# Designed miniproteins, single chains, continued (4), part 16

Each design is a single chain, and the fold is of that chain. pLDDT is the mean over its residues in the fold that is shown.

## One batch from the design tools (miniprotein)

Design m12565
Fold by ESMFold2-Fast:
Structure m12565 (fold): chain A 70 residues (1-70)
Amino acid sequence: SSLLQEASENASEEQIKKVVKELLLAQGLPEEEAEEIAELVAKAYKGDEEAKKKVEEIVARLRAEREAAL
């Protein structure tokens, strides 16, 4: 059933959010920022175009910070 597949995908989304949050916390990010980024990543996996753009913005910011550190 498509509903069962959708429920499994929703469970995977919640798990992705938790795993991403733990990974970001391990890298030294503040809890609030880690939670916000994890939510955006989970939504991007669901196909949310706005969340995908925000994730791209975060990646661009991190890249610019690395360039500025040189």
Scores: mean pLDDT 71

Design m12566
Fold by ESMFold2-Fast:
Structure m12566 (fold): chain A 60 residues (1-60)
Amino acid sequence: SPEIEELRKKIDELHKKAAEYDKQAEASTDPEKRMELIGKAAGYTAELIHEIVKLKELEK
């Protein structure tokens, strides 16, 4: 369905954003910048989990 397809797209985008911030955090030598990037990655990961739960409910 279009709703499931849109949700899968959103999940993929959130996954890519979380992974990108994790990579930036690993590359950062600035402790404050690293913590900021870790926080961004964690935020996107939390959103990702929430959207996955929604997808699972729609696939019932």
Scores: mean pLDDT 85

Design m12567
Fold by ESMFold2-Fast:
Parts: structure tokens; C-alpha cells; sequence
Structure m12567 (fold): chain A 76 residues (1-76)
């Protein structure tokens, strides 16, 4: 695996972990809008993982960066 692919997979794993923690909290709070946003972030991260597996690293990086920005806004 290339160093770039490894770094992207590590970022995806960390962002997925944080998104799942926030999703559990949002579900417990009954915040349907926040649940929908977090489920959308998780879908983007899964798509990014598939792109890394396909060697489409630039496309994967764009999705990871977008997901990270959205997740940061949801953590505020």
C-alpha cells in the first residue's frame, strides 16, 4: 500500500469513529436532523474508502476533506 493510501485510510478510520460516537449521542437525544447529517458523513467516508481501494486517491482525498469539514461543524 502507498503511504498516501495508508494515510487516507487512517484518516477515514478516525473520522468514522468520531462520526459514530456523535451519531450514538444524536440518536439518544432524538435529534433527527443531526442523525441524518451524521449518516450522510458516514456514507461519504465509506465511498472514500472504496475509492482508496480502487487507487483513486485524489477523489478519495476530496471526499475525506469534505467529510472532515462537515463533521467538524457537527462537533461544534
Amino acid sequence: MSPEAKELLERIEELTRRARELLAAARAAGDAARVADLESVLEVLERARRLVEQGKLEEAQRLVDAAEARLAALEA
Scores: mean pLDDT 87

Design m12568
Fold by ESMFold2-Fast:
Structure m12568 (fold): chain A 77 residues (1-77)
Amino acid sequence: IDFMDYATRAATKETAVDAARELSKEAIALARAQGPEMMQIMAQQLTDLARVLESVGAEEAAKIAREAADELAALAR
């Protein structure tokens, strides 16, 4: 609901890393269960998330999301 809460969490190094790991883990699990179409969708979403995280200075969280996106893109092939 509160976009400001989302931005605040993304800017906080520790909570951003935990959130990125949780979302990445969930996305990978869902993609593995659903197959290649979902792998591509989740890879795109994680790539977009990584860009947002990087833009607000959450570099470590952005790397986590990016690596998960790359893993899903590789799995989809």
Scores: mean pLDDT 74

Design m12569
Fold by ESMFold2-Fast:
Structure m12569 (fold): chain A 63 residues (1-63)
Amino acid sequence: SLEEALQLKEEGNEAFNNGDYEQAKELYEKALNIFEEKFPTPENREKQEDIVKKYHEAVEKLS
């Protein structure tokens, strides 16, 4: 659900802030899978874009 996607995003942000970039990446990926399946509205697209940015930041930190 959308609520689950937002919770996963918040958990990912917390992991990212704690320096746990691998966990953050995984949590953001789970949130994005929910958005990609069911939420094609403009508002949800902006939220999805924020998560995509965070996912890429986490991936970059791991390299």
Scores: mean pLDDT 77

Design m12570
Fold by ESMFold2-Fast:
Structure m12570 (fold): chain A 74 residues (1-74)
Amino acid sequence: MEAELEGEIAEALIRMQIAIAKIALKNGKKEEAIRLAEEAIRRAQEALERGLISEEQAEELIAEAQRVIEEAKK
């Protein structure tokens, strides 16, 4: 059950990083938003590889983070 708890923590941390990235983007901190979003993508990929989150969860988290990067590059 340790892996299940770790998965819940990993998902929560990734979602928090994406939320902070969105806030940074709204405040004009484009470089910070990109960095946080890229970190969130890496964490989601690692969590998926370790079996801590589902493929569906990883795809959703990665898509949200990628949207932040796309908006920051405009």
Scores: mean pLDDT 83

Design m12571
Fold by ESMFold2-Fast:
Structure m12571 (fold): chain A 109 residues (1-109)
Amino acid sequence: GPPPPVVRVTGTLDADGRWGDVKLELLHPRPPTEEEKEILEKMEKDVRAYTAAGDDAAAANVLRLGLYEIFKLWAEKYNDPSAKKTIEENQPVIEADRAALAAWEAARA
């Protein structure tokens, strides 16, 4: 499969410690695939929404979950053993992040 991308996250911290102008860049020698673009676009949108709400913890959870979605794509579509191992070893963290995000969204509703 393709080598793991390195995702660079850039943004501006305001005086209240909130992230603004968040941008995600895929640091890879090839252009991202359409599926990778969809994951990155969703991550960027969700991170911007949570940072605008002042919830940096939820934004961090979205970044981690999005990276796991990229690894899942590589494991499932590109048969990448390193990506598969990373997901298998991090299942408890993935489940905890999903539960925390769901609880945060429920508290905001």
Scores: mean pLDDT 72

Design m12572
Fold by ESMFold2-Fast:
Parts: sequence; structure tokens; C-alpha cells
Structure m12572 (fold): chain A 56 residues (1-56)
Amino acid sequence: MELQKKAEEYIKKADELYKKAVEAARSPSGRDTARKYIEKAKEYYLKANELREKAK
């Protein structure tokens, strides 16, 4: 049960990072920043997935 809450927290964090990536991508100078945010968002999505596997 605790793992489910933690997974939801990671998904929320990933969504926030993805939104920041989209905003950064609006300018050519923000491309590197957008890439960093996307990479971090992917990491949190993977962590959330792992927690769901543990909750099986």
C-alpha cells in the first residue's frame, strides 16, 4: 500500500518535469534544459513502474 502512494508521488513529479521540458523546448536555447527534464521524468516513471512491480 505504501508503495502505491510512492509510485503516485513519482508519477506526479515526472509530470511536473515533463511540463517544464515542454516549456523549455519553446526556445532553441532551452533545448538542453528540456532534454534534462525529459531524462529525469523518464527516471521517475521507471521508478514508479518498479514500485508497482514490487506491489504485485
Scores: mean pLDDT 79

Design m12573
Fold by ESMFold2-Fast:
Structure m12573 (fold): chain A 68 residues (1-68)
Amino acid sequence: SIADIIREFAETFVEMERNKDNISDELIEKLKEKIEQLEAVRDQLSPETQAFVDRMIAKAKELIEEAK
């Protein structure tokens, strides 16, 4: 479900933040996968939820770049 996609993204984002000093390649790939899943369902969300999701995806992409 869309709710499960949002939840799994949020859980992965939190794990990334907690491990930002030493992020595994597996965790980076998992976050990328969750971003892709969330982007795929974005157009099915309300405008308010889309705006929130867009901000969170931007932060997640920043974390991935900082982890390299």
Scores: mean pLDDT 80

Design m12574
Fold by ESMFold2-Fast:
Structure m12574 (fold): chain A 69 residues (1-69)
Amino acid sequence: SLAEAVELWIEGAKLFNEGKYEEAAKKFEEALKLDPRNWLTLENLGKVYKALGKEEEAAEYFAKAEAAR
């Protein structure tokens, strides 16, 4: 549901702010399964993968986020 997607997104954002990037990615990916075109979630996954040094995956998520606006 949308409520579940929002809750997972909030958890992911908290984990990202704590520097727990791998855990943040899991929460944002779960949120994305419930809301596949949420551009904010796609953008946050881009930021997470960039923080993890995964530049190619980060670029793909940023492109998907822009397309979903």
Scores: mean pLDDT 84

Design m12575
Fold by ESMFold2-Fast:
Structure m12575 (fold): chain A 67 residues (1-67)
Amino acid sequence: MREDLERLRKAIDAAENGDPATAYQIVAALLREKSSVPPQKLGEIVERMETGDFEGARAIVDELERS
């Protein structure tokens, strides 16, 4: 769980810094590995990243960490 959430934070940071390829590679790896992150939440994070709402994406990761 925590390692998967740290990887998601890295993906969000990459997207915010103009490296969406790295961001999507990390998300694809988490989906392939059937990570502990629910697919619906991964989808919400990706949607926030694509719309430029990086703080919203981070908020979802923070919520998952608290669960």
Scores: mean pLDDT 79

Design m12576
Fold by ESMFold2-Fast:
Structure m12576 (fold): chain A 93 residues (1-93)
Amino acid sequence: NDNLLALELFARILLTRALHKYPNALSLDEWAEHWGLSRRTVSRLRRKSPVEVAREVAEEMRKLNLPEEARQLLVDLLREVGMEPEVIAAVEA
C-alpha cells in the first residue's frame, strides 16, 4: 500500500525530529516500543538530522516510484505537524 509506505516514511522523519528536540524524553527502548520500531532503527535515526532523513526519504520515494498522491500525502502530513521548512524542501527535492 503506497499510502501506508508514505505514512511509514513520514513517521521516520517525525521520529527523527522528536529525538533531536526531546533527546532525554524517552530511552531508546521506550522510543522503539512507542513507535513500533527496533532499537537499532531508533539508534540510527538519532545519529542523523531530520534534513538527512528527509533526503533519504526523497531518494527512497524516487527509487520506489511512489505515486504523486502518496508523495503529496507525506508532504501534507509534514506541513500539518509544523515540520521545519528545510525538512519539507528536502523531501520535495
Scores: mean pLDDT 84

Design m12577
Fold by ESMFold2-Fast:
Structure m12577 (fold): chain A 81 residues (1-81)
Amino acid sequence: KKDSIEELQKYIEEIDKKIEELKKEIEELKKKIEELKKLPQTKEVEEEIKKLKKEIEELEGIIALLEAEKAFLEKLIEKQK
């Protein structure tokens, strides 16, 4: 059962790494939106901001699923201790 805990812990580490990567992508997208907000608000700029906001929402959704999976795995580890 110790080997199973080690495998679950390694999987949690991979999830944490993926969450950190996605959070960095969200921060870069937020910076792009802030820069676009400084430009004249043309239809093209408004559509680009809308697209970037949708990408952020999708990435936040993926993070939520990964955090839920991590919580489930952590609960499995606690149950095996």
Scores: mean pLDDT 83

Design m12578
Fold by ESMFold2-Fast:
Structure m12578 (fold): chain A 82 residues (1-82)
Amino acid sequence: SDEELGQEAAVLVAEGVNLAREGKEEEGAKLMIEAGRLLSKIKNEDGRKSGAEGLREIAKELEKEGHLETAKGAREGAKLAE
């Protein structure tokens, strides 16, 4: 379901943020891209847009913290989610 895809993507985003904060930025970026891929499967267009916006907000926070590689992954995920 769209709700299950959104929830699974949210778990991957949380894991990606934790990995970035542990210094595993490339692994974090991969999870952000996977989250975007899951969000792209949501059938409702507004759901995909909301997911993309969420990933962009996470990217801003990661950029603010200096986690630029994982932030780039989140922005790539947001493009996939649209």
Scores: mean pLDDT 89

Design m12579
Fold by ESMFold2-Fast:
Structure m12579 (fold): chain A 90 residues (1-90)
Amino acid sequence: SDEEEMKLIEEASKKLVEGRKALENGDYETAVKLFEEAVKLARESGSVFYPLALGHLAEAYYKLGEFEKAQKYIDEIPIPSMKKELKEKM
C-alpha cells in the first residue's frame, strides 16, 4: 500500500513538472492532459499535490479558452487562499 501510494505521488509530481513546462511553452492542450493525469494521481494517493494540480489544470484550461472548465476546477480547490488568488488572476 505505502509503496503503491509513493509511486502515485512520484508520478503526480512528474506530471506536474511536465505540465508546467508544456504550459510555459504555450502547449496548452498537452498541459491540460498532463495536469488531468496529475489531478487523478494526486486524488487517488491523497497527495498534497492535489490542490496544486487543480490550480495548474484550471490555468491550462483558461489559456485554452475553456473558461467554464477553468472555473469548475478552481471551485474544487480545497485551499481558500489559493482559490481566491486564482479567481483574481482569471
Scores: mean pLDDT 84

Design m12580
Fold by ESMFold2-Fast:
Structure m12580 (fold): chain A 131 residues (1-131)
Amino acid sequence: SHLEEGERAFAEKKYEAAIKHYEEALNDPSLKNSVGVYISLGQAYFAAGKYDQAIEYYQKALALDPNSGFAYLNLGKVYFAQGKYEEAIKYLNKAIELAGRASKRTLRLLAEVYEAQGKYDLAAKLRAEAA
């Protein structure tokens, strides 16, 4: 299937091929509103360095599932990669709210964003919580 071919291409770091297969998967009526396919497209666009398209697909996933902590986590990663630190923190905090607790990975990612802003005391507290 196009979904399986997209997943294989992504695993092989063939991101443009993964995008094409995931977009073709959306032509299947059973997948045209798939949160999972939109997240996969977002991840493939992010890996390809196409940040605006990655954000678009994560927002499409959130339009279908507003409680997708995984979509919020990935939005945080994209905004961090763009140097948009306030937006990154906003979306990472939304991922934490939806989970009811922060994972050690999410706490470390938040610490990295605060370090990039020069907020070293906040970063140190988050790293201590992640230890």
Scores: mean pLDDT 88

Design m12581
Fold by ESMFold2-Fast:
Structure m12581 (fold): chain A 75 residues (1-75)
Amino acid sequence: SAAQRAEVAKLLVKGYEALRKGDMKAYDTVVEELKALELSPQAQSFRDNGLESLEEMLAKTKELGRDVPLVLIGK
């Protein structure tokens, strides 16, 4: 549903903000909340794609050895 996609989108934004600030505890909390959501198959696909994007951003942060600068998000 639109409401389920909106909830996923809110959590994805929080995840990106946590990575931007280097707050790994907040990031881990957001990932767990995203995984705990009971969603329709279409909303699950949106969530799973979002989680892959967050994981890719985390991997890039670790490769650089520093917090994710906002420039990497396409500001």
Scores: mean pLDDT 76

Design m12582
Fold by ESMFold2-Fast:
Structure m12582 (fold): chain A 73 residues (1-73)
Amino acid sequence: SDRLNQATTVASNQGQQAATQTKNNGGSDSQVQQAATDAATQAAQSHGMKLVSVTVTTDANGTIVVSVKVAPA
């Protein structure tokens, strides 16, 4: 579904940006997780979806990776 796919893409991208900015500003792991969750929630809600889950990981190079799951509200 176009709306679900769009919401997932936007939520992942906004979560990724927020998490990366928070990490670069010296934020803790909990602050990084919260920033990703807040940004992903706002993005999902803007598309009529609810946030189901957010997973924040860091690869071996220190790159933040954010994965989200959204569902119809």
Scores: mean pLDDT 85

Design m12583
Fold by ESMFold2-Fast:
Structure m12583 (fold): chain A 63 residues (1-63)
Amino acid sequence: MRREIAVRIARASLEDMAKLGEAEYDPSASDEELIERFTEEVKRLLTEAVDAALARQAKRLAE
């Protein structure tokens, strides 16, 4: 994968998330650090979204 594209996506996403209070963004972090942090945050958000969706589905089915 092209590292430049990954770094740009990670940097922009982390900066936006920091503005919303969702994550910390360190502009002095290395490219590798940014990619790693972004991957971790995405995994957290996906897990939370899946858990929320499953909870809603269970509530409807439990009727």
Scores: mean pLDDT 73

Design m12584
Fold by ESMFold2-Fast:
Structure m12584 (fold): chain A 91 residues (1-91)
Amino acid sequence: NPEAEKAREEIEKLMEEKKLTPSDKEYILELFEKIAPFGIETSLEITKYLIERFKEQQEKIRELLKKGVKLSSKVPRRQESIKEIEKELNK
């Protein structure tokens, strides 16, 4: 499906521009694939909204980590994302 492929490329480009972690990128792409059958345009809008929310969360995490705050999460995906941000900040 050319529309789905174009939407996926747009999502991947936006996630890269927003510098989302690999774990958040994988999660968002998985969600897009689950909702895409209900409509590509609507799914793209929902996915873009989620990317902005994830970007806001990552910015808050980066700020706290830079200030020396120790962060953890009981949600495996969030914990993995936090560790990926820590690794990025350390190099």
Scores: mean pLDDT 82

Design m12585
Fold by ESMFold2-Fast:
Structure m12585 (fold): chain A 75 residues (1-75)
Amino acid sequence: STTERAERLMREGERLIERLERASPEDLPGVVEEALRLILEAHRIMAELTDEELRRRLALLVTRLVDLINRRLAE
């Protein structure tokens, strides 16, 4: 279901935040690529998602990922 996929993206996104924070400069491009793929999938899923709270949480996760990517790339 769309809900199960969104919940999976939430779990994967939390792990990606940890990986983005810890990634060495050498590993960072690969982790950023994974995060961008998750962000694109999250945007697609949010259009179909009827659970407003889960949609809000997923949107917040996307914002956190984008902010962290921008911060790491500005280093």
Scores: mean pLDDT 87

Design m12586
Fold by ESMFold2-Fast:
Structure m12586 (fold): chain A 93 residues (1-93)
Amino acid sequence: AEELLEEAREAARLAVNGMNMTRAGMEVVGEDPSTPEGRQEILDFGLGFGVGILRASGKEEVAEILERAMARRPTADLEEMERAAEEQAREAL
């Protein structure tokens, strides 16, 4: 139970790290991360980064939790994403 909640928090951190890298990359190439298109790109690539690493590591259940959390509550905020991921992990228990 506690292990799944901790893995869900780590999954949220991976997604947010992917989002931060996407934002930094956009700024380097002169794209505006504050536009609706830029925000969607950050969310999509951040989620893809987190889910990709989790699946490559054999953590399919945690990857599915992260995908459900983001589908229900799309966010680039770490605390909000950790809360959403924990909620989905608790529903899986």
Scores: mean pLDDT 81

Design m12587
Fold by ESMFold2-Fast:
Structure m12587 (fold): chain A 70 residues (1-70)
Amino acid sequence: MDDGRKRVEDLLKQGKLTYTANGKPAKEVKFDNIESATINGKPVSLPIQNLAYRLKYADTPLTLEVTLKK
């Protein structure tokens, strides 16, 4: 789990990650309160452990789009 989160943070700092939350660009990746997510345009099933695992192995450049729960 930690490796996937660290990879995302490293890629965001390097400008190799495009991250959006509720359709808006974001500088910090939130892993809590996620309703749905896509990686490189492909849907990812929850729970959050599956999202973290897929982020560890996703190709770069990486596009992560999430919809947060209300």
Scores: mean pLDDT 71

Design m12588
Fold by ESMFold2-Fast:
Structure m12588 (fold): chain A 68 residues (1-68)
Amino acid sequence: MKEAIDALLERLKEMKMDEEFIEKVKEYLEEIAKLTSDEKEKQEKARELSVKYGEELEKFKEELEKKK
């Protein structure tokens, strides 16, 4: 899991994404990673949050682009 998160963050840095956006992505991925377990409830919660955080990150990215 950490390797996948690190790879995604490096990709965002290579794309010259805003530092604030990259930190937001990191926080969301770390929250999802905390739910990665053998407990079915946590697995389902992690999937739900990944979708929700994806939508929030898309909106946040649009807001940051408007500031430039």
Scores: mean pLDDT 70

Design m12589
Fold by ESMFold2-Fast:
Structure m12589 (fold): chain A 62 residues (1-62)
Amino acid sequence: GAAAERARERAIKAAEEALKELLKKHPNGTGKVEEIGDDLIRVTVKDGDKEFVRVTPVSLYE
């Protein structure tokens, strides 16, 4: 429904901001935002042999 769609949009925006902050600390890294099922948004940044992962539940924005 509309509420779930808005929660998802808010979660994606938060994930994009988290990616921006991670890339600010790891400027030579590569990053992505990806959906893990219907309930989670994952931010991943890889910098050499290091991997940084943040997971945000969509329900947090309901």
Scores: mean pLDDT 79

Design m12590
Fold by ESMFold2-Fast:
Structure m12590 (fold): chain A 75 residues (1-75)
Amino acid sequence: SEEEFEADVYLALGLIWEAIGKMSEEKGDLDGAIEAYRKAIELFEKALEIHPDNEQARKDLEYVRKKLEEVEKKK
């Protein structure tokens, strides 16, 4: 369905922004990491709104929320 496709797209984009956040953090770009992790969180939340039982989205959301908190504490 379009709804299932939309959830898959949100999950995929969330994973991309998670990866961008990790890369930004590795470069010492804390502002870029914060922005990327915030975007990943929004996308994973949208994916979970459509598919609440998506274990990958739930686990990666928890991970990125923790990473965001850690990076924000460094600023």
Scores: mean pLDDT 88

Design m12591
Fold by ESMFold2-Fast:
Structure m12591 (fold): chain A 65 residues (1-65)
Amino acid sequence: MKKVLLVAGTDEEDMRATAERFKEMLGADEVILLLTDDSEEARKLALELERETGAEVYLAKAEKE
């Protein structure tokens, strides 16, 4: 069982780089995508990754404490 945790910023370039890395890890059974912002662009990226890979993708808004 292989789990992958990806942390991405809110910038378009960072999101694209994260998507590319995830595609390289298509063999993962479970993936968690953590984004510092819950924007519509971030949600779109998560849905696209889930559809392309078939893995479960989660969005988390990081709250600083």
Scores: mean pLDDT 58

Design m12592
Fold by ESMFold2-Fast:
Structure m12592 (fold): chain A 96 residues (1-96)
Amino acid sequence: ITVTPEVAEANRRGAEESIAGAKELVDQATKLVDEAEARGGDPALIRQAADYATKAMVLVLSARVAYDLAGEPVPAEVDEILKKVREIQARVDALA
């Protein structure tokens, strides 16, 4: 499968932006779930944390697909973010 350099570069840039966005959403979701736990399971904070975790998962999975399609190694950071998303989802489920 032959991909043009222009297409490969655009896909890489998109994947890097998705990873950066996912990291921000994971950080925000972690703070929200920490605050929800501190406040005895505030439903609004639980919902926001779940939403941010879901958005982060979509972004990081999109980045993984982009790297796979480009034939490039998926950064370890993708798996690290996905693991954090799963941890946040488990904490949200425990609070709900």
Scores: mean pLDDT 82

Design m12593
Fold by ESMFold2-Fast:
Structure m12593 (fold): chain A 64 residues (1-64)
Amino acid sequence: MIEKIEEKLREKLPDLTEEQVRNIALGLADMGYTTDEEIEKAVDSIAKVVQNGRAHVAELRAAA
């Protein structure tokens, strides 16, 4: 199950390190995300949060 979450994370967020992918996958598995639909939805939500975070960090760096 964890391997499937890691695979989806690598597809959606290829810039994540292997350590980050593993930690996120472990977190999702611990929260009970085990079906394909739940995993896809959770990974999509995380991808959106990470992309928004990257944009926010870029904005802060531009303002510094």
Scores: mean pLDDT 72

Design m12594
Fold by ESMFold2-Fast:
Parts: sequence; structure tokens; C-alpha cells
Structure m12594 (fold): chain A 56 residues (1-56)
Amino acid sequence: SRAEKLAKMKAKLDAELAALEAQGLARADVEAIRRGILEGKETPEARRAAERLLAR
């Protein structure tokens, strides 16, 4: 289902974002990525950053 898929994505995303923040990624960028993924249609910038993150 969509809800189940979204929940899995959120959990994985949070873990990946925490890792990037630990590596020195700016908090503002981390937050923009998370927000973009959750809404799915925010800014192109957030989407591209999220794609990079998920590729890991």
C-alpha cells in the first residue's frame, strides 16, 4: 500500500539524512531534502538532493 511504502521511505530517509549530517552536510540542506521527499513536489533542488541521497 501507499502508506506502508511511504513509512518505509521515511524511516530510511531519516537514517540516511542523519548519516549525511554527521559527515558535514548543512542542516538546512538536510531539512530541505527531507521536506522535498515527504511532499514529493516541492522544489527541484530538494528533489535532486533527495535523489542523490537515496542512490546511496
Scores: mean pLDDT 67

Design m12595
Fold by ESMFold2-Fast:
Structure m12595 (fold): chain A 70 residues (1-70)
Amino acid sequence: MEPQVIRLSPTAKAVYDYLASHPGEALSNREIAEALGVSQATVSRALRFLESLHLVRRVPGRGYEFPRLL
């Protein structure tokens, strides 16, 4: 899916790309923030936006993951 269809901020795109490179792994806001060099608050906002688009899944107690589909 092209970014042209989904209006992502640069930060949301970076969070999405990072999760997409780690399919099947539940990553916390802290881990993503440290990897991308941004604040945890910024990552939290990006993840909530991506979750609203069904691009990432929240894993209770673990963080967020990129859904691995067959």
Scores: mean pLDDT 73

Design m12596
Fold by ESMFold2-Fast:
Structure m12596 (fold): chain A 70 residues (1-70)
Amino acid sequence: SEEDKKKWEEKLKALKAILEQIRHQVEKGDLETARRGYENMKRFLKDLKKEFPEHKEELDKIEEEGEKIV
């Protein structure tokens, strides 16, 4: 539905913002905060993969990007 599509787009935007914050913490040298952010992002991703199984492949790519940063 259009409502489900909007919900997914909002969640994807939130995930990308979280990933940007993790990257920013790494650039600042705050690796502890960056790693904590990544662990929190993984929990959010697990919930999103359950809610939006059709987007699992895209969510897996975001998880991989986060892992490469930290």
Scores: mean pLDDT 86

Design m12597
Fold by ESMFold2-Fast:
Structure m12597 (fold): chain A 60 residues (1-60)
Amino acid sequence: SMEEIEKLKEEAERLGVLAVLLGREDLVQKAREAIRLADTDPEKAREILEEVRRELERIR
């Protein structure tokens, strides 16, 4: 749904900001890819965001 896609994009933006603050350019690029894919392949976007979340949790 549009609401689910919007939430996915918001989460990707939040994780992207956190990745910038932590100097993880690789995770910034992944978050950007998730935003790009959210409208066309939301399942793949979700997979990418799960990877980004996992990587960020390892730093914290």
Scores: mean pLDDT 83

Design m12598
Fold by ESMFold2-Fast:
Structure m12598 (fold): chain A 107 residues (1-107)
Amino acid sequence: SFDELLEKFFEIVKKLSPEIQKVFKDGAIRILETILKLLEEGKSKDEIRDEVAVQLRDLAQELNSKAKTPEEKKLATEALRVLSRLFDEIIDDPEKVKEALEKVKEY
């Protein structure tokens, strides 16, 4: 479920360094704000999914460049997979996107 994916994301991210936690928080906020904007503009689910895929690739590159240990890279990869699944589940639900955005901002 949406709540289980969000909880799992936070559980993994809290084990990462403060620098990587900030990268995930900033990246997740940016992608959620993009999804919300595109939904408000009436973009199709496929158009939103394509833009999210681009931003997730950029986030993955930043995480890989900043993660210092194999263990941190593995956890960051796992968190990114959970985040990707979370976005796909809520991509057509502006109410859930707004809820995810608030919860990420409060974290």
Scores: mean pLDDT 89

Design m12599
Fold by ESMFold2-Fast:
Structure m12599 (fold): chain A 65 residues (1-65)
Amino acid sequence: SASDNATKAGTALALAAQGAMSEEQGIALAKKYTKASDEELREALRLIKEGRGKEAGELLEKHAK
C-alpha cells in the first residue's frame, strides 16, 4: 500500500539520518518506494534530522507508490 511504501521510504531516510548509511544510499533506497524528487527526499531527510518525523512521513505519503 502507499502507507507501507511511505513507511519503507521513511525508514531508509531515518537510517541515513542516523549515519547507518550515506544520505545518497538512503535517498536511492527511498526512491524504490516513492515518486518524490531528490529535492523532496532531501527535505524529508532534513525534517527527520530535526525530529519532525511526522511531517516527513506526511510528505513521503503524498508521493508514495
Scores: mean pLDDT 85

Design m12600
Fold by ESMFold2-Fast:
Structure m12600 (fold): chain A 64 residues (1-64)
Amino acid sequence: SLKELEEKKRREKELKEKIEKLKQKLVNLETALAIAETGGAPEDVLRELREEIERVRKEIEKLK
């Protein structure tokens, strides 16, 4: 039905927007990690950034 098609389109758009937002977050976190690594940040900070990157990557994969 028309309503089913509209719901599918909304779901696909929301999913794409969520994935795009997560990909942007991933880029920001990878950039922050690179800056932190080159700047000699404490291991605790580096570990937190790596764990957050892994969480975001897993969330993106789960949404595919």
Scores: mean pLDDT 84

Design m12601
Fold by ESMFold2-Fast:
Structure m12601 (fold): chain A 82 residues (1-82)
Amino acid sequence: MTEEERLAEARDALAGARGSIEDAKKNVDNPKKAETLLIAARVLLAMAEYLGYGDPEIQAEVDRLRKEIDEVEKLIEKKKAS
């Protein structure tokens, strides 16, 4: 794998993680579905972090999206308490 190919795969994983997080936000009223989407997002972020090593833009986006996952998890917990 070339560095260009590796970084492209990292960006694809980031795009997938963003999509899963947005879908989880839309599905907070279905906690099981939302939790499954966040698990998928976490796996994709781990891949993006690994493939995007040494790229500060990719690493910053991984950190940002992990914080967003934490916020969505708090919303899911509130819905479970209802």
Scores: mean pLDDT 86

